# Designs tried in a protein design run: designed miniproteins, single chains, continued (2). Part 95

Each design is a single chain, and the fold is of that chain. pLDDT is the mean over its residues in the fold that is shown.

## One batch from the design tools (miniprotein)

Design m7292
Fold by ESMFold2-Fast:
Structure m7292 (fold): chain A 81 residues (1-81)
Amino acid sequence: SAAELAALAEEVEASVLHHIRDLAAEHGLSPEQTEEVLRETRERLAELTERLLAGELSRDEFLREVARIVSEAVERIEELA
């Protein structure tokens, strides 16, 4: 259902943003650098969620794209550190 997909997307966003915040802190990023990475990640996840809810992505495709966004956010943190 659309409600179940929305709940999945919300849970995924919360988990991803928590992980990115923790990793940024471990790498010694400034608050400003951390907020930039979090903003970029939120924007990308929001677009992905819209595509999921529109039926343009399957659940499995959504999760694969989330993994790619996480990997790119990790690389961004390492570049800023």
Scores: mean pLDDT 89

Design m7293
Fold by ESMFold2-Fast:
Structure m7293 (fold): chain A 97 residues (1-97)
Amino acid sequence: LEKEYKKLVDESRKLGLDGDYDKSRITWMKAMSLKVKLDGPVKTADRIAVMVQMLANMGDKEDAKILLSMSTDVLRKDGAPESVIDRLRKAADEALR
């Protein structure tokens, strides 16, 4: 299960490096949906916050914002409470400053 999640994350990164941004985005969303099913929305939101912070620290601020937006949509679809989404937004805002 974790191995399958890692495969999707690695595939998303490879597609992005190859310039296939549409497929990269779709593959990333599939990885996040799988993570929500495995670990639940709270743990998935916490992991997303770390990833957003990493992208922002790498100077990739626009991609960090896109990741946050897409991930927020996945979390809402899978029933995450607004408090979880607000916490993610606050953590992301600190990093995107």
Scores: mean pLDDT 76

Design m7294
Fold by ESMFold2-Fast:
Structure m7294 (fold): chain A 77 residues (1-77)
Amino acid sequence: DELVEEIERILSEAAAREPIPKSLHPTLVKAVNAVQNGDYEKAIEYFKKAAEEARALGKPVLAEAFEKIKELVEKAK
């Protein structure tokens, strides 16, 4: 799935520059699982939540990556 591959690429690039805090792991696991299950509505919600949490933690690279992924999932609907 091109969408899953692109999401994994964006996440890997962001994580290399700005490590993903452990507190974000549950939300990201839910988001990725939702994409894999074709539940794009839930995936959008989880990536939006992850972006908000990343901003609150002062992680702008992660927040931008999560917002970009959310937009990609919205286009895939």
Scores: mean pLDDT 84

Design m7295
Fold by ESMFold2-Fast:
Structure m7295 (fold): chain A 87 residues (1-87)
Amino acid sequence: SMEEEAEKRLEEIKELLKKDYKKGVEALIEFIRELAEQGRVRLALEVLDEVGKEAKKILSEEEVKEMKERVNPVTLEVLEEHRRRLE
């Protein structure tokens, strides 16, 4: 199912963050954009929250800051897509 696929990708992203946080962030951004394009904006925001919580537990303060700088523009893109769909 799509939910099972989303769960597997979420776990893959969490594993990537531990091994290579830059690749983990790139994988997160790609997944979030894909979910938004599919109209799954709520799931995209849930994934962002879950990965953000994991990042705060495993990454340094500097790495979390770098991640936020890359992810925040994507979060705004997702929110804008949600706004457009409500019109």
Scores: mean pLDDT 82

Design m7296
Fold by ESMFold2-Fast:
Structure m7296 (fold): chain A 77 residues (1-77)
Amino acid sequence: SGREKAEEESRKRTLEALEKALPELAKDPVFQEALEKDAIEAGSEAGMVLMSRSVDPSATEEHIKKALENLKKVVEE
């Protein structure tokens, strides 16, 4: 159960952080399903969106769309 608990806590913390920083991504059903299937990949894609937003906030919506395109492949596995 240690691994399952750690993964659940990681998913919860990631979701809470993104609900504050990137609510549009956090509430997306594709992102939520990807987070359940591959929390590391979902977290990585979210991290890339946040990094891109720090460089160019005007491109945030485009980066969210690209992250969701990548995560659809995770969901479809």
Scores: mean pLDDT 77

Design m7297
Fold by ESMFold2-Fast:
Structure m7297 (fold): chain A 83 residues (1-83)
Amino acid sequence: SDQDKRDLIMRLLTKYDPTGDGTMSVGLAAEVISRLTGLSEEEAREILRKHGLTLLGGRVVVSELADVLLELGVSEEQILAAL
């Protein structure tokens, strides 16, 4: 289900947020999108721009990135392989 997939995405993204502040850098977010989707980092950065996810200081909210990854249709297999 979409909820189970979102829970897996959040578990994955939490590993990239070791301080627990609920954000990550744009560079790290682009790397995660690239790894899960097979898109280039430049294409991943364009996705972040298109969805308006970049905060002041070059940060991305983890929960908003999870919603974008669901919208992009990342597979449960790809998420589990990255865990």
Scores: mean pLDDT 81

Design m7298
Fold by ESMFold2-Fast:
Structure m7298 (fold): chain A 81 residues (1-81)
Amino acid sequence: SLAEQITQIERGVTFLDMQAFMAKLEGDEKTAMELMKIRDKAQEKLGSARDAFAAGDQASAREELEKAEQLVNEGFKIVKE
């Protein structure tokens, strides 16, 4: 369901937040800053998706959720590099 997809992407955003914190602890400021920037963008899109979903606008919710998912996936690539 769309609600389950929103929850899954929320977990991805939380994972990126944790990874940004870990990068800071390791002194990898560049990776920490890149992950925080992606996290903030993903949170913004995810918030828009949640608001649209609550309003019954499923088309906008799906579009914003897809953008959030792409950002989370971009963050995952940085974590693995």
Scores: mean pLDDT 87

Design m7299
Fold by ESMFold2-Fast:
Structure m7299 (fold): chain A 70 residues (1-70)
Amino acid sequence: TAAAASAGASLSQLALEDPELATKSAQRAVKVATERGADDVKSVAQQVLELIKNGDTKGLEQLRQQFAGL
């Protein structure tokens, strides 16, 4: 969905610039998506959180390219 693509692009880009802020934003996105039943947005936000937790900068770059770079 457009919401999942927007979340994936924005959160992965933010994680490359500011992982602490991205962690807080992604946690909020998971909470809001859970409340709204937006499983696709929740899955994307959880993926970003896992990549940040693992220090996977390459994975974050790939996610950003997937959603923002076509």
Scores: mean pLDDT 78

Design m7300
Fold by ESMFold2-Fast:
Structure m7300 (fold): chain A 62 residues (1-62)
Amino acid sequence: WDEVLEEVRRYIKENGLDVKGAWERGLALAEERFGPLTPEQRRLLDMRFIGEVLRVIGDEIE
C-alpha cells in the first residue's frame, strides 16, 4: 500500500494536481500488485488516496 500511495503523491506533484490521473494510476498499480481488489481493499485505497491528495494540496498551498 505505501508504495502505491507514494506513486500517487509523485504523480500528483509531477502532473499539476491531476487527481483523476493519479487515481487511475494508483488503482492500476494496486491491482497489478494485489490482483483484483476486494470491496474492503478498494474502500481502504479510496480513503488513503483522499488523505494523500489533501496532504499534497496542503503542502503546495502553504
Scores: mean pLDDT 73

Design m7301
Fold by ESMFold2-Fast:
Structure m7301 (fold): chain A 90 residues (1-90)
Amino acid sequence: REEAIELARRLKELVEKLLKSEKASKEDIEEALRLAEEAARLSEEVAPLFAAAAEHLELALENIDDSEKTKAYLKGALELAEEAIRLLEE
């Protein structure tokens, strides 16, 4: 639980940084994807939310050259990570 919260917070911070950047880094999105997948493995309670966040991050990678689509997918991943943190902190 505590490890899942820590990974979720790191994911949130990284995605927030990506959303504030003029150009999203492929390497940073790949790291965010890794964090989402790892967090999904650590907590059955929130695994579906992190799996959905991972899907959004994969779509961001597929659309990396389209800044509007990439930002939309990153925002979706952020919202899912925030909901997962909320549930884990209850």
Scores: mean pLDDT 81

Design m7302
Fold by ESMFold2-Fast:
Structure m7302 (fold): chain A 79 residues (1-79)
Amino acid sequence: NPELRAFIATLPPRAAAALRVALDALERGEEEKAAMAAAVGVLQLPEEEARRVLELFIRHARELGLERLVQDLEALLAR
């Protein structure tokens, strides 16, 4: 997903590294690994940036039919 990759590239390097792992895991259908890596990345971000990246991940996960990952990411967004 070029939009999600472009947004991750604007984030602080440590958060961006974790979120790239999450994106690669998501694109491989590795739902649990993607959720864990996304959590590590977003915990390092201000609430506004965390919300925006989670919304982009949720949209991409829905497009791929990864419903378990969608539920895990929505739980992170609710924090």
Scores: mean pLDDT 86

Design m7303
Fold by ESMFold2-Fast:
Structure m7303 (fold): chain A 73 residues (1-73)
Amino acid sequence: PDAEGRALLEKAEELERKAKDYEKAGDYSQAITAYKESMRHRAEALLLMGRPEEAVAYTERVLQKIKALEAKK
């Protein structure tokens, strides 16, 4: 369980880095896709680690970020 949560967290961090790179490049469609994938992996990792309140709070913040990026398309 700990190893699975760690792997998901590392994947989420990798995807978030890529999302920020796409955002900086002005590729908002690719950035949104990467943020959604990162959000899913990090939320799953937090749930596996027994941190559901953090999963909910994080998901809410990322959804607001995605809405802002969609407004720029």
Scores: mean pLDDT 81

Design m7304
Fold by ESMFold2-Fast:
Structure m7304 (fold): chain A 69 residues (1-69)
Amino acid sequence: MSKEVLELEVTAGVHVIAGAVALRIGDIELAKEHYRKAIAYLEKALELEESPTIRSNLEGTKAALEELE
C-alpha cells in the first residue's frame, strides 16, 4: 500500500466514525455528509489501488448511507 492510499483509507475511516457519532447524537444530515466524504475517499483509494478490503469498506459505507436515505 502506498502512503497516498493509506492516507485516503485513514481519512475515510475517520469520516465513517464521525458519521456514526453524528447518528448517535441524532444529526442525520451530518452523518450523511460524513458518509458521503468517506465514500469519496474510498473511491479515490480504490482508483489508485484495486483492493478487496477497500471495495468491501466502500460497499459497507454506501449501504450505511442508503439506510439514511
Scores: mean pLDDT 84

Design m7305
Fold by ESMFold2-Fast:
Structure m7305 (fold): chain A 80 residues (1-80)
Amino acid sequence: SLDEDIELGVMEVAAAVILTSSRTFEPPSKESAELLKKAVEAAKKTLEAIQKGNFEEAKENYKKALEYTKKLEALEKKEK
């Protein structure tokens, strides 16, 4: 539907931002590096699911990408 197409577009942009940000981010710890790797993998799977037209798979992987990104941000804030 149109609403699903809009949501898909938002997820695609957000996943692309995660991938782009990962290029300039130097993880300060081994734990940060592992969380970054998981966030990137989830973001890539989100984009792959969108390309395949699998909306449910895209949503699940997007949720995981956000979860890992949130954990990474919390860890960075603690490591300051």
Scores: mean pLDDT 78

Design m7306
Fold by ESMFold2-Fast:
Structure m7306 (fold): chain A 97 residues (1-97)
Amino acid sequence: SLEEETIELFAKGAANPESKEGQENIIRGAELAAQIAKEKGSEVAYEAIREGVLKGLGVSREDYTDEEIDELIEKMAAIAEKWFKETGVAEAEALAA
């Protein structure tokens, strides 16, 4: 259930990453991803983030390489970083891992 919730939050965030709602969804998704990493490992958390981002962008995993997906995640983290810095949270680091 945590993986499914994380996927949905990042999907909503990835669809509108520059919006306030998009930023809030990314922050909540990062919090759940951090919990998944503690309970099931960082690879499971990262996979949920990756699936969510692809879903939010409306693209298929087979249309992108892992490196291309990682670049999209990095771009999203960079967009969100200014908001994370304004709120004083460190969740942006979870998106970079």
Scores: mean pLDDT 70

Design m7307
Fold by ESMFold2-Fast:
Structure m7307 (fold): chain A 68 residues (1-68)
Amino acid sequence: TAEALEKVADELEKQGYTDAAGSVRKAAEHERAGNKTQASNYVTAAALILVAEGKFDLARKVVEAANA
């Protein structure tokens, strides 16, 4: 859900993952607008950024928030 995505974006920003947080916020915005394709693309972008940094638990949280 958009609410769950925003909560995860806030958590990422507090931990210094600003680029991933930005992508998650855009995903939440598109989720609210009903633009599911763009929301999915931004979720994927955020997850890939986190995986590249070895932050698998955070990447999982992003995907779970999108499916909530």
Scores: mean pLDDT 84

Design m7308
Fold by ESMFold2-Fast:
Parts: structure tokens; sequence; C-alpha cells
Structure m7308 (fold): chain A 100 residues (1-100)
């Protein structure tokens, strides 16, 4: 949990609308479902790739990464465990819903 919280806090640097309480809640939910720092970095990497491909504003990257993680959790709420395969299954839908 601590490692995931620190990763989320680093990713959310400069995002005024994300509270520490919200980041702790996300870190707890991710940790309870077995997520690792590598899982979080994988999602973040996909958001970075998409932003570059679509020529979106890079200043929005921290906000978009946090929103993508939230959308992933929303779409996978009935899943007991987060795996790389689960991320790969849902990532395109997450990016379409959040980033368009």
Amino acid sequence: MEEIYEELKELAEGVENVSDEELEKLAKELSEKGATVEHIRYIAGKVVEYVKEKNLDPKKLPELVIEAIKKFLELTKDEEKITKELIEKYIDKVLEEVLK
C-alpha cells in the first residue's frame, strides 16, 4: 500500500483537484485487489503513449493518469484481483472513456 500511495502521489504532482485522502483511498483499493507499482506504471505508460499519439496537452498528463486509474477501477469493480492481463483487457476502453 505505501509503495502504491507514493507512486500515485508522484503521478498526481500538480493536480490541485486530487486530495491526499482520495489518493489514499485509491492506493488502498488497488492494494486490496493485489495491484503492484508495476501495474500502476503500466497504466501510466499507456496514458503517456496515448497523449503523445493524439497530440494532447502534456500538462494534463498527471490529471489524465489519475482519471485513467479511477476509470479502470470503476470498470473492473466486480473483479477480485488486478493482474497485467486484466489491465491489458480493459486499457483501450479506459483510454477511450477518459482521453478520447
Scores: mean pLDDT 80

Design m7309
Fold by ESMFold2-Fast:
Structure m7309 (fold): chain A 81 residues (1-81)
Amino acid sequence: MEVKPEDLVNMTLKAKFKTPLQARSLVQAALEMGAEILEADFESGYVEIELKNMPASRAETFLELAKNLAEEVEILSKEVK
């Protein structure tokens, strides 16, 4: 089809940070995007976040923010509807 709609994405990602401030910044961005925080350990610099039924463009924007803030980002699961 000529115009492809944005797919809805379910994604769980894990991010590791050098500083608690960067971890807190990602958590705040996630909450503003309607994502769910599965785990947040600010002292260890570890955050696990789940995106549910998120438009692919928004999921991609969030992933770019995570990569900019975090030392390491791992996609634990990704499902496209």
Scores: mean pLDDT 78

Design m7310
Fold by ESMFold2-Fast:
Structure m7310 (fold): chain A 89 residues (1-89)
Amino acid sequence: EFLKLFEPIAKELDSLIPEIQALPEPYRSKAIELLGKIIGAIKNKDLDEIIENLEELIKVLEEANAPKEVIEKMRKILEEVKKLKEKLE
């Protein structure tokens, strides 16, 4: 089941919400928008949309000078999604 495969990823993303809410504007609003798009793409089983929006979210976090550990956690989530795409192809 697609949703069961993505439950760990969704949980990891949820755990990063406090860090996203701590970002300065305008990066906070952009990051929240991108997070919403990622969650929507997971529900729609759209792997390419998940990857694209995660890559954009990482860029927003880098521009906002988010803590390195937060950026690295997002990069790990992106790599996990890419590995899932390889298994499903």
Scores: mean pLDDT 82

Design m7311
Fold by ESMFold2-Fast:
Structure m7311 (fold): chain A 57 residues (1-57)
Amino acid sequence: MEIRVVATAPTLLDAVEEALDRALEVARETGHSIARATVSYDEEKKQYTVTVVLAPS
C-alpha cells in the first residue's frame, strides 16, 4: 500500500520542507519508506507542488 503526501508553496524550499516534514512523520508512524518524490511548477499560480510517495519497505 502506497501513501502519497503533497505540499504546495510559492517557493521550492517551502514546498520541499512541508512535504518532507509530513512524509517523515508518516514514515515514522507507518514504517513505510520514501520511494520517490516529484516536483512540479504551476506557472499560472506561481507555486511549486512536491509529491512524496511512501511504500512498505
Scores: mean pLDDT 83

Design m7312
Fold by ESMFold2-Fast:
Structure m7312 (fold): chain A 68 residues (1-68)
Amino acid sequence: SAAERQAKEAEAAALAEQFKALLLSLGADSVTYEVLSPDTVKLTITHDGETTTLVLSLEELKEFLTLF
């Protein structure tokens, strides 16, 4: 349903914000994210002038957050 999709997208955005804060605390210079779907987030991370792009599932985001 639309409500379930919106809830998942909101959860994905909240988890992406937490992951962004975590990466910045670990020394990233900048982190931006884009919610591609309720189950997929794209992160662009810059560290020491190098830019890395990661595409993560909601499950992968949750897993990474539990490691820290």
Scores: mean pLDDT 82

Design m7313
Fold by ESMFold2-Fast:
Structure m7313 (fold): chain A 72 residues (1-72)
Amino acid sequence: SADDIAIATGEPVPPDTIANAVDEAKSIFLDYDYKSESEEAARYTAAALVLISAGVDNPTILATLKQFEEER
């Protein structure tokens, strides 16, 4: 879960790096400009790459992307 990995990746909680990466990924996910429906996967990939670069684990990336989709 997001809570478990957030504790694991930093000191007590890594608010700076992980929170900034999540905010940036959310902005990309919601404001992504694509030319066709087939490119929806590219938006997910772009958001996921931001989270990967911040050191977020796969389960947390999936949970975060699901949250973005629900907020859409």
Scores: mean pLDDT 64

Design m7314
Fold by ESMFold2-Fast:
Structure m7314 (fold): chain A 90 residues (1-90)
Amino acid sequence: LDSEIEEVRERIRASMKSEKMEQIFLNALEIGKKSGKLSFDDARRLAQETVVRESTRIAREAEEKGLDVSPEDIAQEGLERALKKLEELV
């Protein structure tokens, strides 16, 4: 279990190279533990889906306001909102 958690953490860290993404994943794992079922695949999907969902919402809000926002800025803000969202659920 610990080895599997560390492997998933390293994979997320390698792909995103971000402390925020690691924290989002850890919060997703805590949500899984509280539900009485820990699945690394489910935790990884929850983390990734939350980031994608928040990034999409930001992109839509920017488009509705006619703002020219870079994909990099959208991703960064999405990570911050995802982190906060999952922290509230822990």
Scores: mean pLDDT 66

Design m7315
Fold by ESMFold2-Fast:
Structure m7315 (fold): chain A 66 residues (1-66)
Amino acid sequence: SSSEIAALEAKKKALEQKMATTKAKLEAEVKASGYSKKSVIKYTAEMLRLIGEIQQLELEIERLRR
């Protein structure tokens, strides 16, 4: 339904905001440490996880539209 789709879209926007924050942290670490720092790997892994969560929400929205 449209109300369920709106709720999922709101969750997606929240995850997109989290991804923007994580990206900013990753950029700060890259400037400070270069590619070998453990924090760079950690934030990169977190971004990949968030991308996966956003993708799952997009699939659920598509299912509700069908």
Scores: mean pLDDT 82

Design m7316
Fold by ESMFold2-Fast:
Structure m7316 (fold): chain A 69 residues (1-69)
Amino acid sequence: SSRLEEVIKEFEKKLKEIKKSLSDSSEILQKATDLLKEYMAKLSPEDARKFLKAANEILEKLGKEEVEE
């Protein structure tokens, strides 16, 4: 759904902003986890499942970028 795509894009955007604004990896992880929980709580069970899969892919990509930086 268009709502799911918007939520995924917003999550990725906010996660990148968190990474840019914070230097402490534990704070970044905590904020990312809180954000993930907020979006999942707002979605239907079906959309939450799809969002969780997309969010895990985004987190994996950003984690790899952090190791290379």
Scores: mean pLDDT 74

Design m7317
Fold by ESMFold2-Fast:
Structure m7317 (fold): chain A 74 residues (1-74)
Amino acid sequence: MVDKLIDELKKILKEVEKYVKENTKDSFEKALELIQKGSELASQTLDLGDADQRKEVQKIVAELQKLQEKIKEL
């Protein structure tokens, strides 16, 4: 069910934000693993979702990409 997948993506986003805030090597590794998992889940969700659900997933993906870039900058 697409709504449950979107809820899981939102949960992943919150966990990534927490790990980025912790600012440790271990937390960054966990954040990158979650970003990878989120990207894979988002790809699956985009194939199943309607136009509105697809927009919501794309917003989450954009936020995950911004967090990944922050990790690369330190």
Scores: mean pLDDT 82

Design m7318
Fold by ESMFold2-Fast:
Structure m7318 (fold): chain A 102 residues (1-102)
Amino acid sequence: EADELYQKGLEAFNKGDYETAAEYFEKARDLYLAEDPTSPKALVAYFVLGEAYEKLGDLDKAIEAYKRGIEVAERMVAQGDPLAPDFLEYLKKKLEELEKKK
């Protein structure tokens, strides 16, 4: 189940196993997107995946994950989600900071 994979990813991330965390978050993301591509769960999965890639030093993968998260957040804004605009702004700032590090 997607939620179980996400939870396993969080457990790996919290113990510093960022490579394993990224693998679980990738699987959770794919399942959440298959259920609802505008899901808050899909957005969160992209965000934590981006964080895991940052910890691994893979800036290209981190940037791609955050860009995909921005696409999900933009769809949520279009659907009238009241929390999505603030999270979208946060992700855009995060992306800008990472692009400056390259």
Scores: mean pLDDT 82

Design m7319
Fold by ESMFold2-Fast:
Structure m7319 (fold): chain A 98 residues (1-98)
Amino acid sequence: SEVEKLRKELAELEKRLQELDEQAEAAAGAGDWEKTVALGREIAKLLDEMVALLKEMAKKSKDPAEKAKAEAQAALYQRARDVVLAQIARLEAALAAA
């Protein structure tokens, strides 16, 4: 089904998010701030894709509980995206001032 396909796509994106988070932590630990910013932008983009998928799952779900769960998870990832973008903006400002 379409909803089953979206769930599989979301699971793949969640795995990719974990991999990118690990790479970003490694880059930051190494002092590679340009790579840290680039990875942070990829994470923000991935979170936007996850939010879009969850909103589509909510629209296609006929179960109110599944719809509410998808909407709540979308809101959580949207907040995470905003945090990542704020962190990148602060890091870019610090790098530009150096």
Scores: mean pLDDT 88

Design m7320
Fold by ESMFold2-Fast:
Structure m7320 (fold): chain A 91 residues (1-91)
Amino acid sequence: SKEEVKERLLKLYEETLKRRNIDELTWMAHLSDRVFEVLQLPEGQRSIETIIERGVELYYATSDPARRAAIVAALAELLGVSPATVRRILD
């Protein structure tokens, strides 16, 4: 389900912060603007939960392979994992 996908992605985020010994504010500050542009998130709606939710919704709403690849890349940067790892969870 979409809820299970969101939970798995959130867990990967938490594992990345723990592995890199970095706090959420510092991690979020190092994300490229492209992440937020690809996910079409306005300023003020950029919590981790909102970003993951938006990415999942946009991925399942599109049939464009290039758009799907861009969303996977944005989520991979957010989560600190490979695009292949994100794709396995979404597919």
Scores: mean pLDDT 82

Design m7321
Fold by ESMFold2-Fast:
Structure m7321 (fold): chain A 68 residues (1-68)
Amino acid sequence: MSDEEIYEKIKEYLSTLSRESLEQALAAIEAGDEVTTRALQHDVAKELKLPRIPSKELLKRAIKDVLK
């Protein structure tokens, strides 16, 4: 699975979540809440059966893209 395919799958998954949940997740990542950020990284990887855990930077970009 390519990095582009992984990014698009993450965006598609995030688009199923509420705007409020996405805004809260983004705020947690930007605030340096490591516990919440790690939980989100693992949840996304498990839900999408990703070959690796996505970075916090990748998740932050994907959330910002979905919130546009």
Scores: mean pLDDT 81

Design m7322
Fold by ESMFold2-Fast:
Structure m7322 (fold): chain A 100 residues (1-100)
Amino acid sequence: VEKFRQALEQLVEVIEETLKELSDDPERALSEVEALLQLLLREVEYIAPHLSEEERKELIKEIERFRERVIELAEKYNMPEIVELVERKTREIIEIIERS
């Protein structure tokens, strides 16, 4: 889980730079963030079946923390469509972890 936590922290930084660079192009920002979240979803689908029950619970907490941080960034850059995207994708990711 520690390596995944570091990966999530790096992903938050990438998302922040994306929103900063594309602050004048919200449609492109939305598309880029969606692609990043889709990659995260695929990684979770791959690793979740190999995790213990305790590791899955920790992963869910890290995903919820990631969600909160990205929502704060989306609000800072006034991109409400990204808030909706992040809430939807992180819910889907958590459901995948819970089903594993």
Scores: mean pLDDT 84

Design m7323
Fold by ESMFold2-Fast:
Structure m7323 (fold): chain A 84 residues (1-84)
Amino acid sequence: GISLPKSVSQSEIDTYEARLKVAEEKGDKELIVMTLTDLAEMYLARGDYEKAREYAEKALKIGLDNNIPVGFVGPPAVLKALDA
């Protein structure tokens, strides 16, 4: 992960979207959840709340379906921030 204090560039998003494709090809559910969470946080930082919610909900669903701990960080935290 990259520390993102304020704004996110499109090239950073493109990098994580490429990582998501690799994770999906490998069937690495943990990496998929982590990458979707990072994408959700990046879109949230850019003010793209619709994409942030979409990626956060996808990460949460896959995490819950595969017993991957998501806790109150990652996708749940992004969704809570969007509803605040």
Scores: mean pLDDT 74

Design m7324
Fold by ESMFold2-Fast:
Structure m7324 (fold): chain A 97 residues (1-97)
Amino acid sequence: RREEAIEHLRRAVDLFKEALEVAKKEGAPQEAIDAISGALGTTEDALVAAERGDPRAYTLLVASLILGSAALNFASPEAKKLIEEAIDHLRRAGELL
């Protein structure tokens, strides 16, 4: 259901926020911080779109998956685990949208 998709998007937002905090605390390269920030921003946009019934929600979710996957190339093991969990929630949201 759409409500279940929205809950998965909320979980993805929280996980990307946590990954960003971890990356900043660890002094990660700016490229890693930018990639995680990009994934977070697009996921927040996807959540707002899904809550409003905006047909762009799916396109924004796909963009979030691409940016999140890119962030894995730069992240520490701790940040990677959080990003991988966020990506799993994005995939589940996509199946429900």
Scores: mean pLDDT 85

Design m7325
Fold by ESMFold2-Fast:
Structure m7325 (fold): chain A 78 residues (1-78)
Amino acid sequence: MTEIYITENIKLGIEIAEKIGKPSTVVPNDYEIIKESLKLMRGGVIVLYSEDIKEAKKIAEKAAKEAGIDVKIIVVKE
């Protein structure tokens, strides 16, 4: 299963990616970038950064559904 971590900013996103120790990518809250990252990182980890976590979650869910990829979405709070 592909994991998507959603964070409020890029700095926290990078810290999470470094801590995971698995193949991961840090991406902005952009539908096309998320969709392509999901295809490339099947079974891996994607870290999203956005000040609007609710919008980021909605975009991530839409991208995963349209790509046909099962994802686990994890919101990271400071």
Scores: mean pLDDT 81

Design m7326
Fold by ESMFold2-Fast:
Structure m7326 (fold): chain A 80 residues (1-80)
Amino acid sequence: SEEKQKAIERLEKIIQELEQRYQKSKNPEVKDQLKEAIEQLKTWIEQIKQEKDSELIKYITELAEEQAERVLKWAEKEEK
C-alpha cells in the first residue's frame, strides 16, 4: 500500500541520519547505541513489509520514529 511504502521510506531516511551520525562519532558508546538503533529500525521495516493491519503499521512506524529520535537527540547532546 502507499501508506506502507511511505512508512518504510520515512524509516529508511532515519536510518540514513543514524548512519551519518555513526560515521561522525568517535565515542564508542555512542557508536554502539547508534548501531543498535539502526539494526532495530531495519527489523521494524521488515515487520512493516509483512504486516497487513494498517493501524499496527502506523503504531510500529510511530514507535520506531520516537525511539530513533530519542537516540539521535541523546547522541547529539553527548557530542554537542
Scores: mean pLDDT 85

